Designed miniproteins, single chains, continued (4). Designs and how they scored, part 100

Each design is a single chain, and the fold is of that chain. pLDDT is the mean over its residues in the fold that is shown.

## One batch from the design tools (miniprotein)

Design m15708
Fold by ESMFold2-Fast:
Structure m15708 (fold): chain A 60 residues (1-60)
Amino acid sequence: SKEEEERKKLEDVATEANEKLSDEEAKEFAKKVHELLNDPSKSYEEILEEAKKELAKYEK
């Protein structure tokens, strides 16, 4: 389903975060994604976009 594809994309972002970030940064990133997943007003697509924005903060 479309939701399964979006979940896989979110998992790919989480994998990239674990590879690029320190243990502490990865923990903070995971906490943010968990908070987004617990927000019933947000779609998986919106969560994916927010997760990408959070990851981008650590790329420089």
Scores: mean pLDDT 76

Design m15709
Fold by ESMFold2-Fast:
Structure m15709 (fold): chain A 65 residues (1-65)
Amino acid sequence: EPAFRVGERVRAVEDFEARTPEELSLRRGELLEVLAVPDPDWLLVRSLATGREGFVPRSLLEPAA
């Protein structure tokens, strides 16, 4: 699978409900920008639609380009 990098545009492949204040809820098809890649399982992202930031599982994201 391609490695994600800071500044990459990604898209949510399915809905996700945040379980903690640090996580970001996603809707399928939502476009996001990668802000940080702190570990292999979680990315810090920003929603392009809302400007909100939070951690999401890497497995729920795909490259948008």
Scores: mean pLDDT 80

Design m15710
Fold by ESMFold2-Fast:
Structure m15710 (fold): chain A 59 residues (1-59)
Amino acid sequence: MEEIAKELASLPLEEAVQKAREYLEKGVDPDKLIEELRKLGAPPEHIAAVETVATELGL
């Protein structure tokens, strides 16, 4: 989970949204991913993007 969160935090927002969707579709837990992003101090926009994608996927 930490490596996925680090990858998303390092990407531009548009790429982070796309990559987050791919990971969530593969069965990554959105709540755990959001927790790891918060621990890393990821931008609020990246955290919100994961929450939005999870909602769109019905998670």
Scores: mean pLDDT 82

Design m15711
Fold by ESMFold2-Fast:
Structure m15711 (fold): chain A 104 residues (1-104)
Amino acid sequence: MEYVEKALKAVEEAMELLKKGEPEEKAVKVLKEVLSEENAREVVEHLKKALEAAKEGKIAEALGHAMAAVEIVMKELRKKGVSEEDLIKADIELSGLAFKVVAA
């Protein structure tokens, strides 16, 4: 449970940094607390593209990129040995964050 809560907080913080136009390296640093550097960079790239697409009214493209970021985080959580019950909770909460990106 603690690792899932930490991952959710890191994703939300990274998204807020990107929304504020902060450097990508700050978002990568936050995500590296729960993800590998490679996965953290890939998540940041997808979140950035999702926010840019949402600003342009490209809702399907924005959702696609946001969900790709969710999939990367979920794959990392599975590799870290998070329980199936906690993975279900993480998927629901991360999907909620993805919809917030589209609404931005």
Scores: mean pLDDT 84

Design m15712
Fold by ESMFold2-Fast:
Structure m15712 (fold): chain A 55 residues (1-55)
Amino acid sequence: SDAAAREYSARQAEAAARAAGADEKGVQTFRDNGLAGKDAEESNLLGAGGVVRAA
C-alpha cells in the first residue's frame, strides 16, 4: 500500500531467500523484487511463506 508495506515485503523476501539457502546476492535479488512489489509476492510464495521465523 505504501513505503512501509514495500519495506515489509522486501524483508519477507530476504527471509525467504535466506531460508531457501540463497547467498548474499540471491538475498539482494529477492529484496529488490520485494521493493518492486509484484515480484515480491511471487518470491514469498515460492519461499512457502513460512520462513519469516528463522527457527
Scores: mean pLDDT 59

Design m15713
Fold by ESMFold2-Fast:
Structure m15713 (fold): chain A 85 residues (1-85)
Amino acid sequence: SNAEKADEYYKKGIEAYKQGNLEESADYFLKAGEWYSKAGDFDKAIEAYTKALKLLDELGDKERVPTVIGHLLRAIGDKIDAELA
Protein backbone atom coordinates (compact mmCIF):
# COMPACT_ATOMS: atom_id res chain seq x y z
CA SER A 1 0.00 0.00 0.00
CA ASN A 2 0.99 3.69 -0.17
CA ALA A 3 1.33 3.73 3.62
CA GLU A 4 3.65 0.68 3.58
CA LYS A 5 5.88 2.37 0.96
CA ALA A 6 5.94 5.54 3.08
CA ASP A 7 6.88 3.55 6.23
CA GLU A 8 9.73 1.86 4.32
CA TYR A 9 11.14 5.19 3.09
CA TYR A 10 10.74 6.75 6.55
CA LYS A 11 12.70 3.85 8.10
CA LYS A 12 15.41 4.24 5.44
CA GLY A 13 15.56 7.97 6.24
CA ILE A 14 16.16 7.23 9.93
CA GLU A 15 18.88 4.65 9.13
CA ALA A 16 20.65 7.02 6.71
CA TYR A 17 20.57 9.76 9.39
CA LYS A 18 22.10 7.39 11.98
CA GLN A 19 24.90 6.66 9.48
CA GLY A 20 25.54 10.40 8.95
CA ASN A 21 24.27 10.31 5.34
CA LEU A 22 22.30 13.55 5.60
CA GLU A 23 21.54 14.02 1.87
CA GLU A 24 20.33 10.40 1.50
CA SER A 25 18.30 10.83 4.73
CA ALA A 26 16.64 14.01 3.37
CA ASP A 27 15.77 12.24 0.08
CA TYR A 28 14.17 9.30 1.94
CA PHE A 29 12.13 11.62 4.21
CA LEU A 30 10.95 13.53 1.09
CA LYS A 31 9.81 10.24 -0.51
CA ALA A 32 8.15 9.19 2.76
CA GLY A 33 6.24 12.51 2.90
CA GLU A 34 5.04 12.09 -0.69
CA TRP A 35 3.79 8.53 -0.04
CA TYR A 36 2.17 9.46 3.31
CA SER A 37 0.35 12.31 1.48
CA LYS A 38 -0.87 9.82 -1.17
CA ALA A 39 -2.03 7.53 1.67
CA GLY A 40 -3.96 10.40 3.33
CA ASP A 41 -1.74 10.25 6.46
CA PHE A 42 -1.14 13.98 6.60
CA ASP A 43 0.29 13.95 10.16
CA LYS A 44 3.10 11.61 9.10
CA ALA A 45 3.54 13.50 5.81
CA ILE A 46 4.05 16.73 7.81
CA GLU A 47 6.54 14.96 10.12
CA ALA A 48 8.50 13.50 7.18
CA TYR A 49 8.59 16.79 5.22
CA THR A 50 9.65 18.67 8.38
CA LYS A 51 12.57 16.25 8.90
CA ALA A 52 13.57 16.60 5.23
CA LEU A 53 13.37 20.41 5.42
CA LYS A 54 15.61 20.55 8.53
CA LEU A 55 18.20 18.30 6.84
CA LEU A 56 18.17 20.24 3.56
CA ASP A 57 18.55 23.51 5.50
CA GLU A 58 21.52 21.98 7.41
CA LEU A 59 23.03 20.91 4.05
CA GLY A 60 22.51 24.40 2.57
CA ASP A 61 20.35 22.96 -0.24
CA LYS A 62 18.65 26.22 -1.25
CA GLU A 63 17.27 24.70 -4.49
CA ARG A 64 15.10 21.99 -2.85
CA VAL A 65 14.04 23.93 0.29
CA PRO A 66 11.30 26.04 -1.46
CA THR A 67 9.79 22.90 -3.07
CA VAL A 68 9.73 21.03 0.27
CA ILE A 69 8.12 24.06 1.99
CA GLY A 70 5.43 23.91 -0.73
CA HIS A 71 4.82 20.20 -0.07
CA LEU A 72 4.71 20.82 3.71
CA LEU A 73 2.19 23.67 3.36
CA ARG A 74 0.02 21.51 1.06
CA ALA A 75 0.05 18.63 3.59
CA ILE A 76 -0.93 21.05 6.40
CA GLY A 77 -3.79 22.38 4.23
CA ASP A 78 -4.95 18.85 3.39
CA LYS A 79 -4.92 17.94 7.12
CA ILE A 80 -7.05 21.01 7.98
CA ASP A 81 -9.48 20.19 5.14
CA ALA A 82 -9.77 16.56 6.34
CA GLU A 83 -10.44 17.68 9.95
CA LEU A 84 -13.12 20.20 8.82
CA ALA A 85 -14.91 17.73 6.49
Scores: mean pLDDT 87

Design m15714
Fold by ESMFold2-Fast:
Structure m15714 (fold): chain A 73 residues (1-73)
Amino acid sequence: MEKEAEELAARARELAEEAERILKENNGELTEEAKKLLREAAELLARALGLKYGLSEEEEKELAEKAYEASLA
């Protein structure tokens, strides 16, 4: 369980870093590809936290939405 959560968190980090790379290459423009990567990263991070802390599916969805919105600000 712990290892699975860490692996999901690591993948989320990789996707977020890829989104940052795309953002940098496009002079700060949030492309649809970058937005998709940020959304996927937020979902994986929420799932990792859910596995680690025993969150419900509803709590995981709320965290994913908040993380995604924060990534766009």
Scores: mean pLDDT 81

Design m15715
Fold by ESMFold2-Fast:
Structure m15715 (fold): chain A 62 residues (1-62)
Amino acid sequence: MPEYVVALEDVPATNPLTLGFRAGEVLRVLLRVGDHWVVARSEATGATGFVPASALRPGEGP
């Protein structure tokens, strides 16, 4: 099954490789990169990018 996570806080996109998101936004995990980073897709916007793993909690997808 695809892995889904929920954002714990608002994070702005600070460079073209990072994903900006709002608290409570559902993200789909595409790839885990070490212990600190995840490549994720926003279910709300369809955008993809790097997300700090510390800003995420386990969640349920649509």
Scores: mean pLDDT 76

Design m15716
Fold by ESMFold2-Fast:
Structure m15716 (fold): chain A 60 residues (1-60)
Amino acid sequence: SLIDKLTEEQRQKLIDRLESLGYSREEALKILESSDIEALAKALDVEGLTEQKLLDSLSS
């Protein structure tokens, strides 16, 4: 699962990014817990987002 690969800090960063884009915390959590990289790519408006690319962006 994508969420299992994220630290608590990385999960919080992702939730904060989604909230900044107009999603509620509950919507952001739903997207994250789906573990669907395609849903995350759409929500973040990042075409071609992969798990590795996401992890790298959250680790910087």
Scores: mean pLDDT 76

Design m15717
Fold by ESMFold2-Fast:
Structure m15717 (fold): chain A 92 residues (1-92)
Amino acid sequence: GSEAAGALSDAARVAKEEGATPSVSVKGDTVTVTIKGAKEKSRKAVLEAAKVAEKAGAKAEVKEEGDTVTLTVTGLSARAITAVALDVIGLQ
C-alpha cells in the first residue's frame, strides 16, 4: 500500500506541530524529509517512517546533524512519491 507515503507525511506534520521546520524534496525515486529544529516527537516519527518505508521495500537512511534530522527514502513507487508530494506540499 501507500503506508510509506503516509508515514513520511506524518513525520513532517508532527515536526510542524512541535514547532520544527519540515521540508520535503522529491528527486526521481528519492524522497528526502529534512526537519530543522527537530524535537523528541518529530525524531520518533522520522524513525517510525524509516521503518515503514523499509517494510514497504524501500531503503531508508536517517542522519542527525545537530538540531537537523534528515530522512532519505529511495526505491518508492511513483504512486507513493506522488502521494508524499501532494500530502506535504500544504505543510510548507
Scores: mean pLDDT 77

Design m15718
Fold by ESMFold2-Fast:
Structure m15718 (fold): chain A 68 residues (1-68)
Amino acid sequence: SSEVEKLIEELEKIKKILEEKGLLKAARTVQEAIDILKNAKDEEKAIKEAEKLMEEAQRVGVKEVLGL
């Protein structure tokens, strides 16, 4: 759907910003969310799984910023 395509585009932008900042573990977690959305058989389920991965990416990114 157009909504999933727009979400993938926004996540691709976030991933590139994270990579540019050296937050490579957070960027990998964002890529996992992108992969789930691209391979979605159930769009609503894929969006919920991607949301959980983005919360994880935030936690991972905070630790990387703090040098942990």
Scores: mean pLDDT 87

Design m15719
Fold by ESMFold2-Fast:
Structure m15719 (fold): chain A 60 residues (1-60)
Amino acid sequence: MEELGKLKLEALKLAGEAYVKSKDPETRKRIGELARKAMESTDVDEIKQIKEEIEKLMKE
């Protein structure tokens, strides 16, 4: 899918922003795990879910 690479980059950028904004080590660890999973994924829907989880962590 053409959008796969774009979504991976978007997820990584979002994870970087969330990591910088987060001060909780546990939250930072989860963000890192989600970023890794997004890089390894070949499923567009999975990457979209990962982006949503990262956005949720940014609100906490």
Scores: mean pLDDT 78

Design m15720
Fold by ESMFold2-Fast:
Structure m15720 (fold): chain A 90 residues (1-90)
Amino acid sequence: RRERLEEAAKKFAEIVAKNMGAKLISLELRPARADLTGAAVFYSPEVGAYVAVTKVTFEGNKLTLEFQVGERPLRDGDEAVLAKLTLELG
């Protein structure tokens, strides 16, 4: 299950990087419980998983996205993979 969620997180990161024309600098993944405070939750059919974006930060030419991936519509306390994606713009 975690392996599947980690692959879904990687696939989502690749899709975001491609759609933004950005270079993928790093992707940090960790198993955790979902924390959806302030999150928008959506289903990604391309990766077959639910994604919650919890934070988006722009600093110079770098975009940092923090998101969570789960097998079902994510709720607080659910098993999830937490991801921190850093992209270089330009």
Scores: mean pLDDT 78

Design m15721
Fold by ESMFold2-Fast:
Structure m15721 (fold): chain A 101 residues (1-101)
Amino acid sequence: SLEEVLRTAIETLKELKKKIEEAVKANKYDEALFYMQRAVAAVADLLARLEEMGAPQEDIDTVKKYLEKLKKALKNGDYEEAIKTLDELIKFLEAQAAKEA
């Protein structure tokens, strides 16, 4: 179901955000970049699933915008922007999951 897809994505993105935060605090920047790359892949996978399921275009467009922000943060090595972008995306997805419940 759409709700299951959203909840699985939320769990994955929360874990990846936590791992990025922990890596940055430990000055393990290679690990932080690795988890940022995993986060980009996870958001891209979510986007593909939302498109396949015929989710509302407005929601698809919102996830696309967060994906582009996250890709830019990765390219620039901007860990703070990546963490902020993931936090905002997670909150958006939690609001969407609540509507499907």
Scores: mean pLDDT 89

Design m15722
Fold by ESMFold2-Fast:
Structure m15722 (fold): chain A 67 residues (1-67)
Amino acid sequence: SALVERARAALAEAERALAAGDYERAGKHFMEASVLASAAGDEALLARAEAVGREAGKQLTAQGRPA
């Protein structure tokens, strides 16, 4: 599915941004991945995207920045 492929690409960007400490960029790409995964009905991919979003939000809060 093109939606699944696009969701995976967005998730990969979110995971790379998270690993690099770019939590705002991670949040942007996780949102894109979540929307695409939801539209595709891929629950496992949606769960992975949500996990990235939670970690990015947690790190932003720990740095004194809004999620």
Scores: mean pLDDT 84

Design m15723
Fold by ESMFold2-Fast:
Structure m15723 (fold): chain A 58 residues (1-58)
Amino acid sequence: MSDRERAEALLEEARRAFEAGDYAAADRHLKQLVARFPELEELVAEAVALGREVRARV
């Protein structure tokens, strides 16, 4: 699996966790994406936006 595929999988897991109301899991996946793949700027931007939504619920 490429770095992009792994980052996309983390973003997908975060979105599913968020939709399920599991904000702790969503936050963990988003932090992993930003920490491991900071150079993937489009995916990082989506992760930051979703992270703001997660923080609004915590």
Scores: mean pLDDT 83

Design m15724
Fold by ESMFold2-Fast:
Structure m15724 (fold): chain A 76 residues (1-76)
Amino acid sequence: DKKKKELIRYLEEAIKAVKAGDTEEALRHAGEALRLAQELGDKETEEYIKKAIEALLAGDTEEALKYLEKALKIAK
């Protein structure tokens, strides 16, 4: 599924951005991943992405990374 591959790509790019300290890029990629998870009806991946976005907005990069990595495992 093309949308599933794009979801995985955006999650991987969001994780890379978090590790690089680029919160703006991380939020952009996580937002695209959220949209794709919603379109796919993947509620579990969607909820972990939402938690990651909340953590990024709070400045909690460790928590954000944890939730993005969980979302990526579920999406695969």
Scores: mean pLDDT 88

Design m15725
Fold by ESMFold2-Fast:
Structure m15725 (fold): chain A 73 residues (1-73)
Amino acid sequence: KKKEEILRLGVKAVRAALDGNTEEAIKYLEKAIELAKDNPQAVEHLKRALEAVKEGNAEEAIRHVSQAVRDVL
């Protein structure tokens, strides 16, 4: 299920970001963006999470991933 996969990727991205694994977090967020492409609000939040991960801000990334997850539920 597409929504299930977006949720799974979001959780993996958050875990990777908290572990300081920026490359892995980016990989999961990019996959989530591709799957969420039919939901502009979710894509916007996931792109903001991606920016936060690149800046090393795991807390902000988690906030944006949580919003994207709400957008796809």
Scores: mean pLDDT 83

Design m15726
Fold by ESMFold2-Fast:
Structure m15726 (fold): chain A 64 residues (1-64)
Amino acid sequence: AVADAVRELAEKSKNPEAREHYLRTAEAIDAGNAVEAAKHLKRGAEAEGISTQEIADEIARRVA
């Protein structure tokens, strides 16, 4: 599931700010709140210094 892939990203991240945002992204996905999920995913990517596209591609690869 997409939420599980995002939780795996949180567990592997060494940046505590990014980890918190990824966990909140997974919670928002489980709640069906796409807008909040997108906001937290963007903030997590920014905290790691990567683009939102890069993190989206990583999630897609993990779910495939």
Scores: mean pLDDT 82

Design m15727
Fold by ESMFold2-Fast:
Structure m15727 (fold): chain A 59 residues (1-59)
Amino acid sequence: SKLEEAIKKLDEAVQAIQEGKYEDATKLSEEAIRLAEEAGNEVLKRFAQAVLDFAKSKL
């Protein structure tokens, strides 16, 4: 499902942050936002946006 895809992509983004891969985290979180929006999950979308904003702040 789109929801499961969004959760997996967000997990990958968080893992990228833990590894210091902020450019990768930015791309993964942008994809997670799109998938969460397609799934209609506003909470997940907002969380993915926060992850994106954090990753960008490190670039």
Scores: mean pLDDT 86

Design m15728
Fold by ESMFold2-Fast:
Structure m15728 (fold): chain A 80 residues (1-80)
Amino acid sequence: SLEELERRARELVDRARKILQEHAAQGKTLPEDLVLELQEAIQRVDDLLARARETGSPQDVEELRKAIAELEKLIEKLES
């Protein structure tokens, strides 16, 4: 459901933002390319979540689901 996708999106965005905060606080221990990729993934999820909420279209919901999956993979890579 869209509610479940919203909850998952918020959880992953919050987790990703915490990673970025830790990176900044620790004097940039993460590769810059991964930081940029993570920032872009966060923005994409935020934008697509807003769009899916506005339109409710199956296409926009599917694009959101894909963006959430990409953000999740990036977080897993950074936490491993």
Scores: mean pLDDT 82

Design m15729
Fold by ESMFold2-Fast:
Structure m15729 (fold): chain A 67 residues (1-67)
Amino acid sequence: MEEEEREIEEALREHGREEALEYIRKAREALEEGKELEALRYIAKAAGLSEEKIAENVAKFEALKAA
């Protein structure tokens, strides 16, 4: 898990995607605070997903947690 995150960070740096790297850092901080929903949003932003797609994934994740 941690090694996989580092590999992704290095790939993003190589391709000049510093914004995506910043979102990954924020996702890590959110996970450390137990904010899974915020972490999921930041990971999706790092992957370049639209806000619409992020909202869809978040709603589905919350539905699963409520069940």
Scores: mean pLDDT 68

Design m15730
Fold by ESMFold2-Fast:
Structure m15730 (fold): chain A 86 residues (1-86)
Amino acid sequence: MPMVVGVLVETEPGAAARALAALVEAARAVPGVEEVAGHVLSDTEVAVVVRARDRAAAEAARRAILEAAAATPGVTAVRTAVEPAA
């Protein structure tokens, strides 16, 4: 069944745009990811929403996003949730 991965990322000031670019790129590279939407919410906050074909693709996208966040300078916190798309 289709799944949604919701991601909220906190960054150092000025790092939000870099974090958004890295996370969106990481999510889009995952097989079974259908849609990726991202928004800079503030100078220190980024939201990413991923629609995945199934739970396995959603968990792979979540892992890819967490790895990208860990590798991105200026990311201070990441919150993720995986839930059914409908």
Scores: mean pLDDT 85

Design m15731
Fold by ESMFold2-Fast:
Structure m15731 (fold): chain A 84 residues (1-84)
Amino acid sequence: GLKEKILQLLDEMEKTIEESSLPQHVKDALLEMLKEIRANLDDPEKVRTLVDIMKLNVEQLSDEETKKKLLQLLDEIEELLDQM
C-alpha cells in the first residue's frame, strides 16, 4: 500500500544519509527527523509538516549529490501523501 511505499522511501533516505560524507552530527539530526516521520505515518498531516521541515534542512546541505537525492525522495513521499 501507500504506507509501505513511504517506508521504502524512508529506508532509502536512511541509507543515503548513512553512506554520505556528511558530518556525524548532521547525519544524526537527519536520522532523528526520519525517525519522527516513521513514528507519525498514521497522521498524514503531521508527516507533511515533518517532510517540509526536513526539506528546509536538506536544502542547506553542502553535499550536492546527497542533497539532490534526499530532495527527490522527499518529493516522492509528498506525492504519496497526496494520495492518502
Scores: mean pLDDT 87

Design m15732
Fold by ESMFold2-Fast:
Parts: structure tokens; C-alpha cells; sequence
Structure m15732 (fold): chain A 92 residues (1-92)
């Protein structure tokens, strides 16, 4: 399934924002869950917030992960790995 995954790092708040866009809610949630699990496997996640929204016939899942004890470079590396894992996630 065609899934778009974007990430952004806020170094001051140590927050990683993952934005997953897919044609269906199932695809978006599966990819977003894979991305979040990838981050949690690599970094200590202090808190998580998320939203699911439908825009222009697509599902957009936004996940904000606040991490502790990580450098901005480590957060960016985790975001990149999460995006790759989400794009590779098998969507039935």
C-alpha cells in the first residue's frame, strides 16, 4: 500500500513528530503503529500523544513522542528508521 511517512524533530522539547498518510485508516494506523514501535525500541519514550484525521479522502495519523536521554541526532536517526519501517510494513 502507498503510505507517506514524514518525521520532524524538535531538539528543545526532545519531541519526535511522525505524520503518516494513507488511503485507508487501516493502512495509516498499521504504519503509524510500526513507526511508534520502532522509536520505542530505540529510545526511551516519556509520553505519547496522537490524533487520527481524515483529509481529502486520506487518513492522516500524527504521533508526537517525547523522549528522554537522547541527543537530537539520535532522535533524528530513530525518526528515519521509523519512517523506513512504516513504509515497509505489510498492509493487508
Amino acid sequence: AAVRVEYAVDAETRTLTLTVTAATAGAAVTAASTAAATVAARLRVAHVSGSIEERDGQTVVTIRLTVEGASPEEIAAAGAAAAEAARAAPVA
Scores: mean pLDDT 82

Design m15733
Fold by ESMFold2-Fast:
Structure m15733 (fold): chain A 66 residues (1-66)
Amino acid sequence: SAEREAIEEAQRLKNEGLEAIKKGDLEKAEEIIRELRERAAEAEAAGLERAARALRAAAAEVEKAL
């Protein structure tokens, strides 16, 4: 399902963002935060509440690690 795929993608992007921060690649981490937020807005517009929440949570977690 689209919702399940979006939730899996949120987890993958979050892990990539956190790894980028660990390696000092702040530009990549910022790109990932932006992508997660864009995807969250799209999920919310599509009525995928659970996916939107997961994407927003992932973005917030990466941002807090900055």
Scores: mean pLDDT 89

Design m15734
Fold by ESMFold2-Fast:
Structure m15734 (fold): chain A 89 residues (1-89)
Amino acid sequence: DVKEKYREAMKLEVEGEELLKKGEEAYKKGKLEEAKKLYEKAKELYERAIELLKEVEKEIGENPVIQRLIERLKKKIEEAEKKLEEIEK
């Protein structure tokens, strides 16, 4: 069901945002290994959300709303990657 895939993708985005916030809190407390794991998991959830949105587009065709959501998620992945780079230095 296209509608269920869309809802799952949006739920994964929300969960990823919660993990990024927890990662930032861990980072501020000097828990670098915990922050790294949380950022890596947030990135994984965003990547999965993009896969689901691409499946939605495969079923309904190219959609500007879905494309905008994919671009938003890509930016969130870039943010998580930047945070991971800061920990690894």
Scores: mean pLDDT 88

Design m15735
Fold by ESMFold2-Fast:
Structure m15735 (fold): chain A 65 residues (1-65)
Amino acid sequence: MLSVDELEPEVREALALIAYGIILANDPDATPEQVAAEMKRAGASDEFIEEVVRELGGEVPEEIP
């Protein structure tokens, strides 16, 4: 199985959206920073993570881990 970093960008974004949905369903009190970290693990682009974090009303992390 390929690592998330080796997946095509479209596939990584799809996995990021799935992870985001799971996070919200299981942890509605998740902070924007926690959501950003989980999306990064799923292989979301930094730009996409920044857009989602802003939509949640959070501050964009200075460095996404």
Scores: mean pLDDT 65

Design m15736
Fold by ESMFold2-Fast:
Structure m15736 (fold): chain A 91 residues (1-91)
Amino acid sequence: MTPVTELHERAVEEVLAVLGLAEPTPEERAKVQLAAGLVFQAEMSKDEAEKAALIEKARAALAAVRGADEEKVAAAMEVLKRYAKEAAAAS
């Protein structure tokens, strides 16, 4: 099975590509890493209110990336949710 850490790293790289960031700054990469961590935590949460709050924080982190529009953020969120579900299934 693919380790959760490797799934997290793959999610970050795919989201950076979706956002159009071929040469991300350390700050841009950190925002995407934060969003991925929040979405992975949300998928593991059994509290729907906590899950919603974590998803909203992840979306806000992606929206703070320079050049991110609502369509790119939505596409990036779907990528993160896909990897988070894979990680949860492996746990």
Scores: mean pLDDT 82

Design m15737
Fold by ESMFold2-Fast:
Structure m15737 (fold): chain A 65 residues (1-65)
Amino acid sequence: LDHLSPRQLAALRLVALKGGATRAELEAVAGDEVDTLVARGYLVEVDGFYVVSPAVAEEVRALLA
């Protein structure tokens, strides 16, 4: 994974812990950095929920351990 800010890490932890999060939940933690996480391929939107991209799920799990 590329270098992540504390807010970006907090957003990834929220999504990983809950299995998915709404835009409002993520914005409460990371503000406008939610769009950066999507653009970088760490999060994907599915039916109004943001989940950790399957392509990076193992790397995110290791990072958050």
Scores: mean pLDDT 78

Design m15738
Fold by ESMFold2-Fast:
Structure m15738 (fold): chain A 68 residues (1-68)
Amino acid sequence: MKELVLKNAEELIKEGEEALAAGDVKKAKLLYELAAGVLDLYIGVFGEDEEVEKKLEEARRKAAELEA
């Protein structure tokens, strides 16, 4: 379900932001990667969706920023 997947991804991103604020960069990265994985799986199963793709891009960007 699109709404449930977006809600779960948003929650994972929020937890990642909380982990980052606490100084746990490794945990933040993992949570952002999990959010991206959930969104990517949705697209692979149900097809392209603009709202899901935008959220996936956000999650991937946040995870990538922690690798540099």
Scores: mean pLDDT 82

Design m15739
Fold by ESMFold2-Fast:
Structure m15739 (fold): chain A 60 residues (1-60)
Amino acid sequence: MEEKKKKAREIAKEMLEKYGFSVDFDEIVQKIVEETGLSEFEARKIVFEVIDEYVKELLK
């Protein structure tokens, strides 16, 4: 499970790095589901966590 979550976080990070905040979050979620086999619910949770971490890092 931890390995799948790490991979999901990397996918979300790469998508945000490539497209910025204009990226369609549903596209990130779908890519995570396809690459990791996580549920849409779990993938959405990870995407929001990565965004929150990214924003928090920018505010430091």
Scores: mean pLDDT 77

Design m15740
Fold by ESMFold2-Fast:
Structure m15740 (fold): chain A 62 residues (1-62)
Amino acid sequence: MKAEEAAKKAVEYYKKALEAEKQGNEEEAEKYLEESQKALAEALKLDPKVADEADKKIEEIE
């Protein structure tokens, strides 16, 4: 997986986690948060700059 793809998935899963939380699906929210963190860690391993940009986008979501 490319760093950019991993970063994109991290942001996507974080948004899904927030949506699940709003719906009261805490179990689903936690699963999406785990997927987001895994994707972000993969992006960091491949390209720290790309991972940093993804982390900033996650910060901006809330």
Scores: mean pLDDT 80

Design m15741
Fold by ESMFold2-Fast:
Structure m15741 (fold): chain A 58 residues (1-58)
Amino acid sequence: MSKEELEREVAIAMAMIKAAVLMLNGDYEGAVKELEKALKEYPSEELREMLKEAKEKL
């Protein structure tokens, strides 16, 4: 695994954790904004699925 690949995976994981905390607090609008920002920089299926779930709660 390259350093760049590891940094990307860590960034995706951190974005998912932050969005999960926002969703647990009922801040689905905040979760959507964080996930959309992360997706623009790190296109990933995991972020797309989480964004879909957050949008369904709006």
Scores: mean pLDDT 81

Design m15742
Fold by ESMFold2-Fast:
Structure m15742 (fold): chain A 60 residues (1-60)
Amino acid sequence: SLKEEALKLMEEAIKAIKEGKMEKAKELADEFHELVSKLPKEEADEIKKYAIEKMEEVEE
């Protein structure tokens, strides 16, 4: 499903950030945003919230 693909892209983007692969992380984040834009608003909001929480964890 699109939701599952968006979650996979988010996980890969976070992994790339942790590995210092910032260019790859940006590409994955762009793909994630594109997929999220195709989801129903309710699912998109849920995934965006989860992504923000995970990104805050990585920045620490």
Scores: mean pLDDT 77

Design m15743
Fold by ESMFold2-Fast:
Structure m15743 (fold): chain A 68 residues (1-68)
Amino acid sequence: EGEPQLEKSLKIVEELFEKARELGNPRALRRIARTAEQLASIAKKQGKDDLYNRAVELAEEAREAAEA
């Protein structure tokens, strides 16, 4: 059950976040935060609280890393 595409997309964005943080690229981190916010919106509409929480946490981490 569930939409495998949303989980797969979130995993890809998580991998991109780790790479962007390691490279210290604030522009990429801000873009990742925006993408994670979009995935959170989709997860909320689908009633997938676990994926929503993961996406929100990712967005916040990415924004914080971009300002560091």
Scores: mean pLDDT 82

Design m15744
Fold by ESMFold2-Fast:
Structure m15744 (fold): chain A 55 residues (1-55)
Amino acid sequence: AAAPQHVVAEQSLDAEGRVVTETRVLPREEAERLKEELRAAGRFASAVPLTRPEA
């Protein structure tokens, strides 16, 4: 079974036009909610399971 944690990645531009990426590790429910809130606010965000694929 997958770990109950997700990585939320948000991308934004700073005042100089450089891409800034912030990542947060959160429980699945909180990660999905944060992703939806950020997208509703017009932000670029993704949430993915914190799992390792088998070789």
Scores: mean pLDDT 71

Design m15745
Fold by ESMFold2-Fast:
Structure m15745 (fold): chain A 98 residues (1-98)
Amino acid sequence: MMSEEEFEAEIHEAFAAMILGIAKSTESISDEDALAMAELAYRHALEAVEAGDEEAARRALETALETIELMLEKVKDEEVKKKLEEMRERLEELLEEL
């Protein structure tokens, strides 16, 4: 992989890990904030995959999945749950393809 691709993947992996750390430290969260946190983790995982480093992408996907699973436990709104489940399924599919 090119140095730029490795750097981009590692940055997105690092952001995904930071978001998970915040999620684990959050005792209570609104459905809106939970969705925003999950969407941010999801986006960074997708960007890590697009960057082309398989090892960093795998770690970012696993980290984002953990964030989404934690948020699914906390949210009550059906539309938000559906969006989180759709993101989870997409990331699981991408992880299987790596």
Scores: mean pLDDT 83

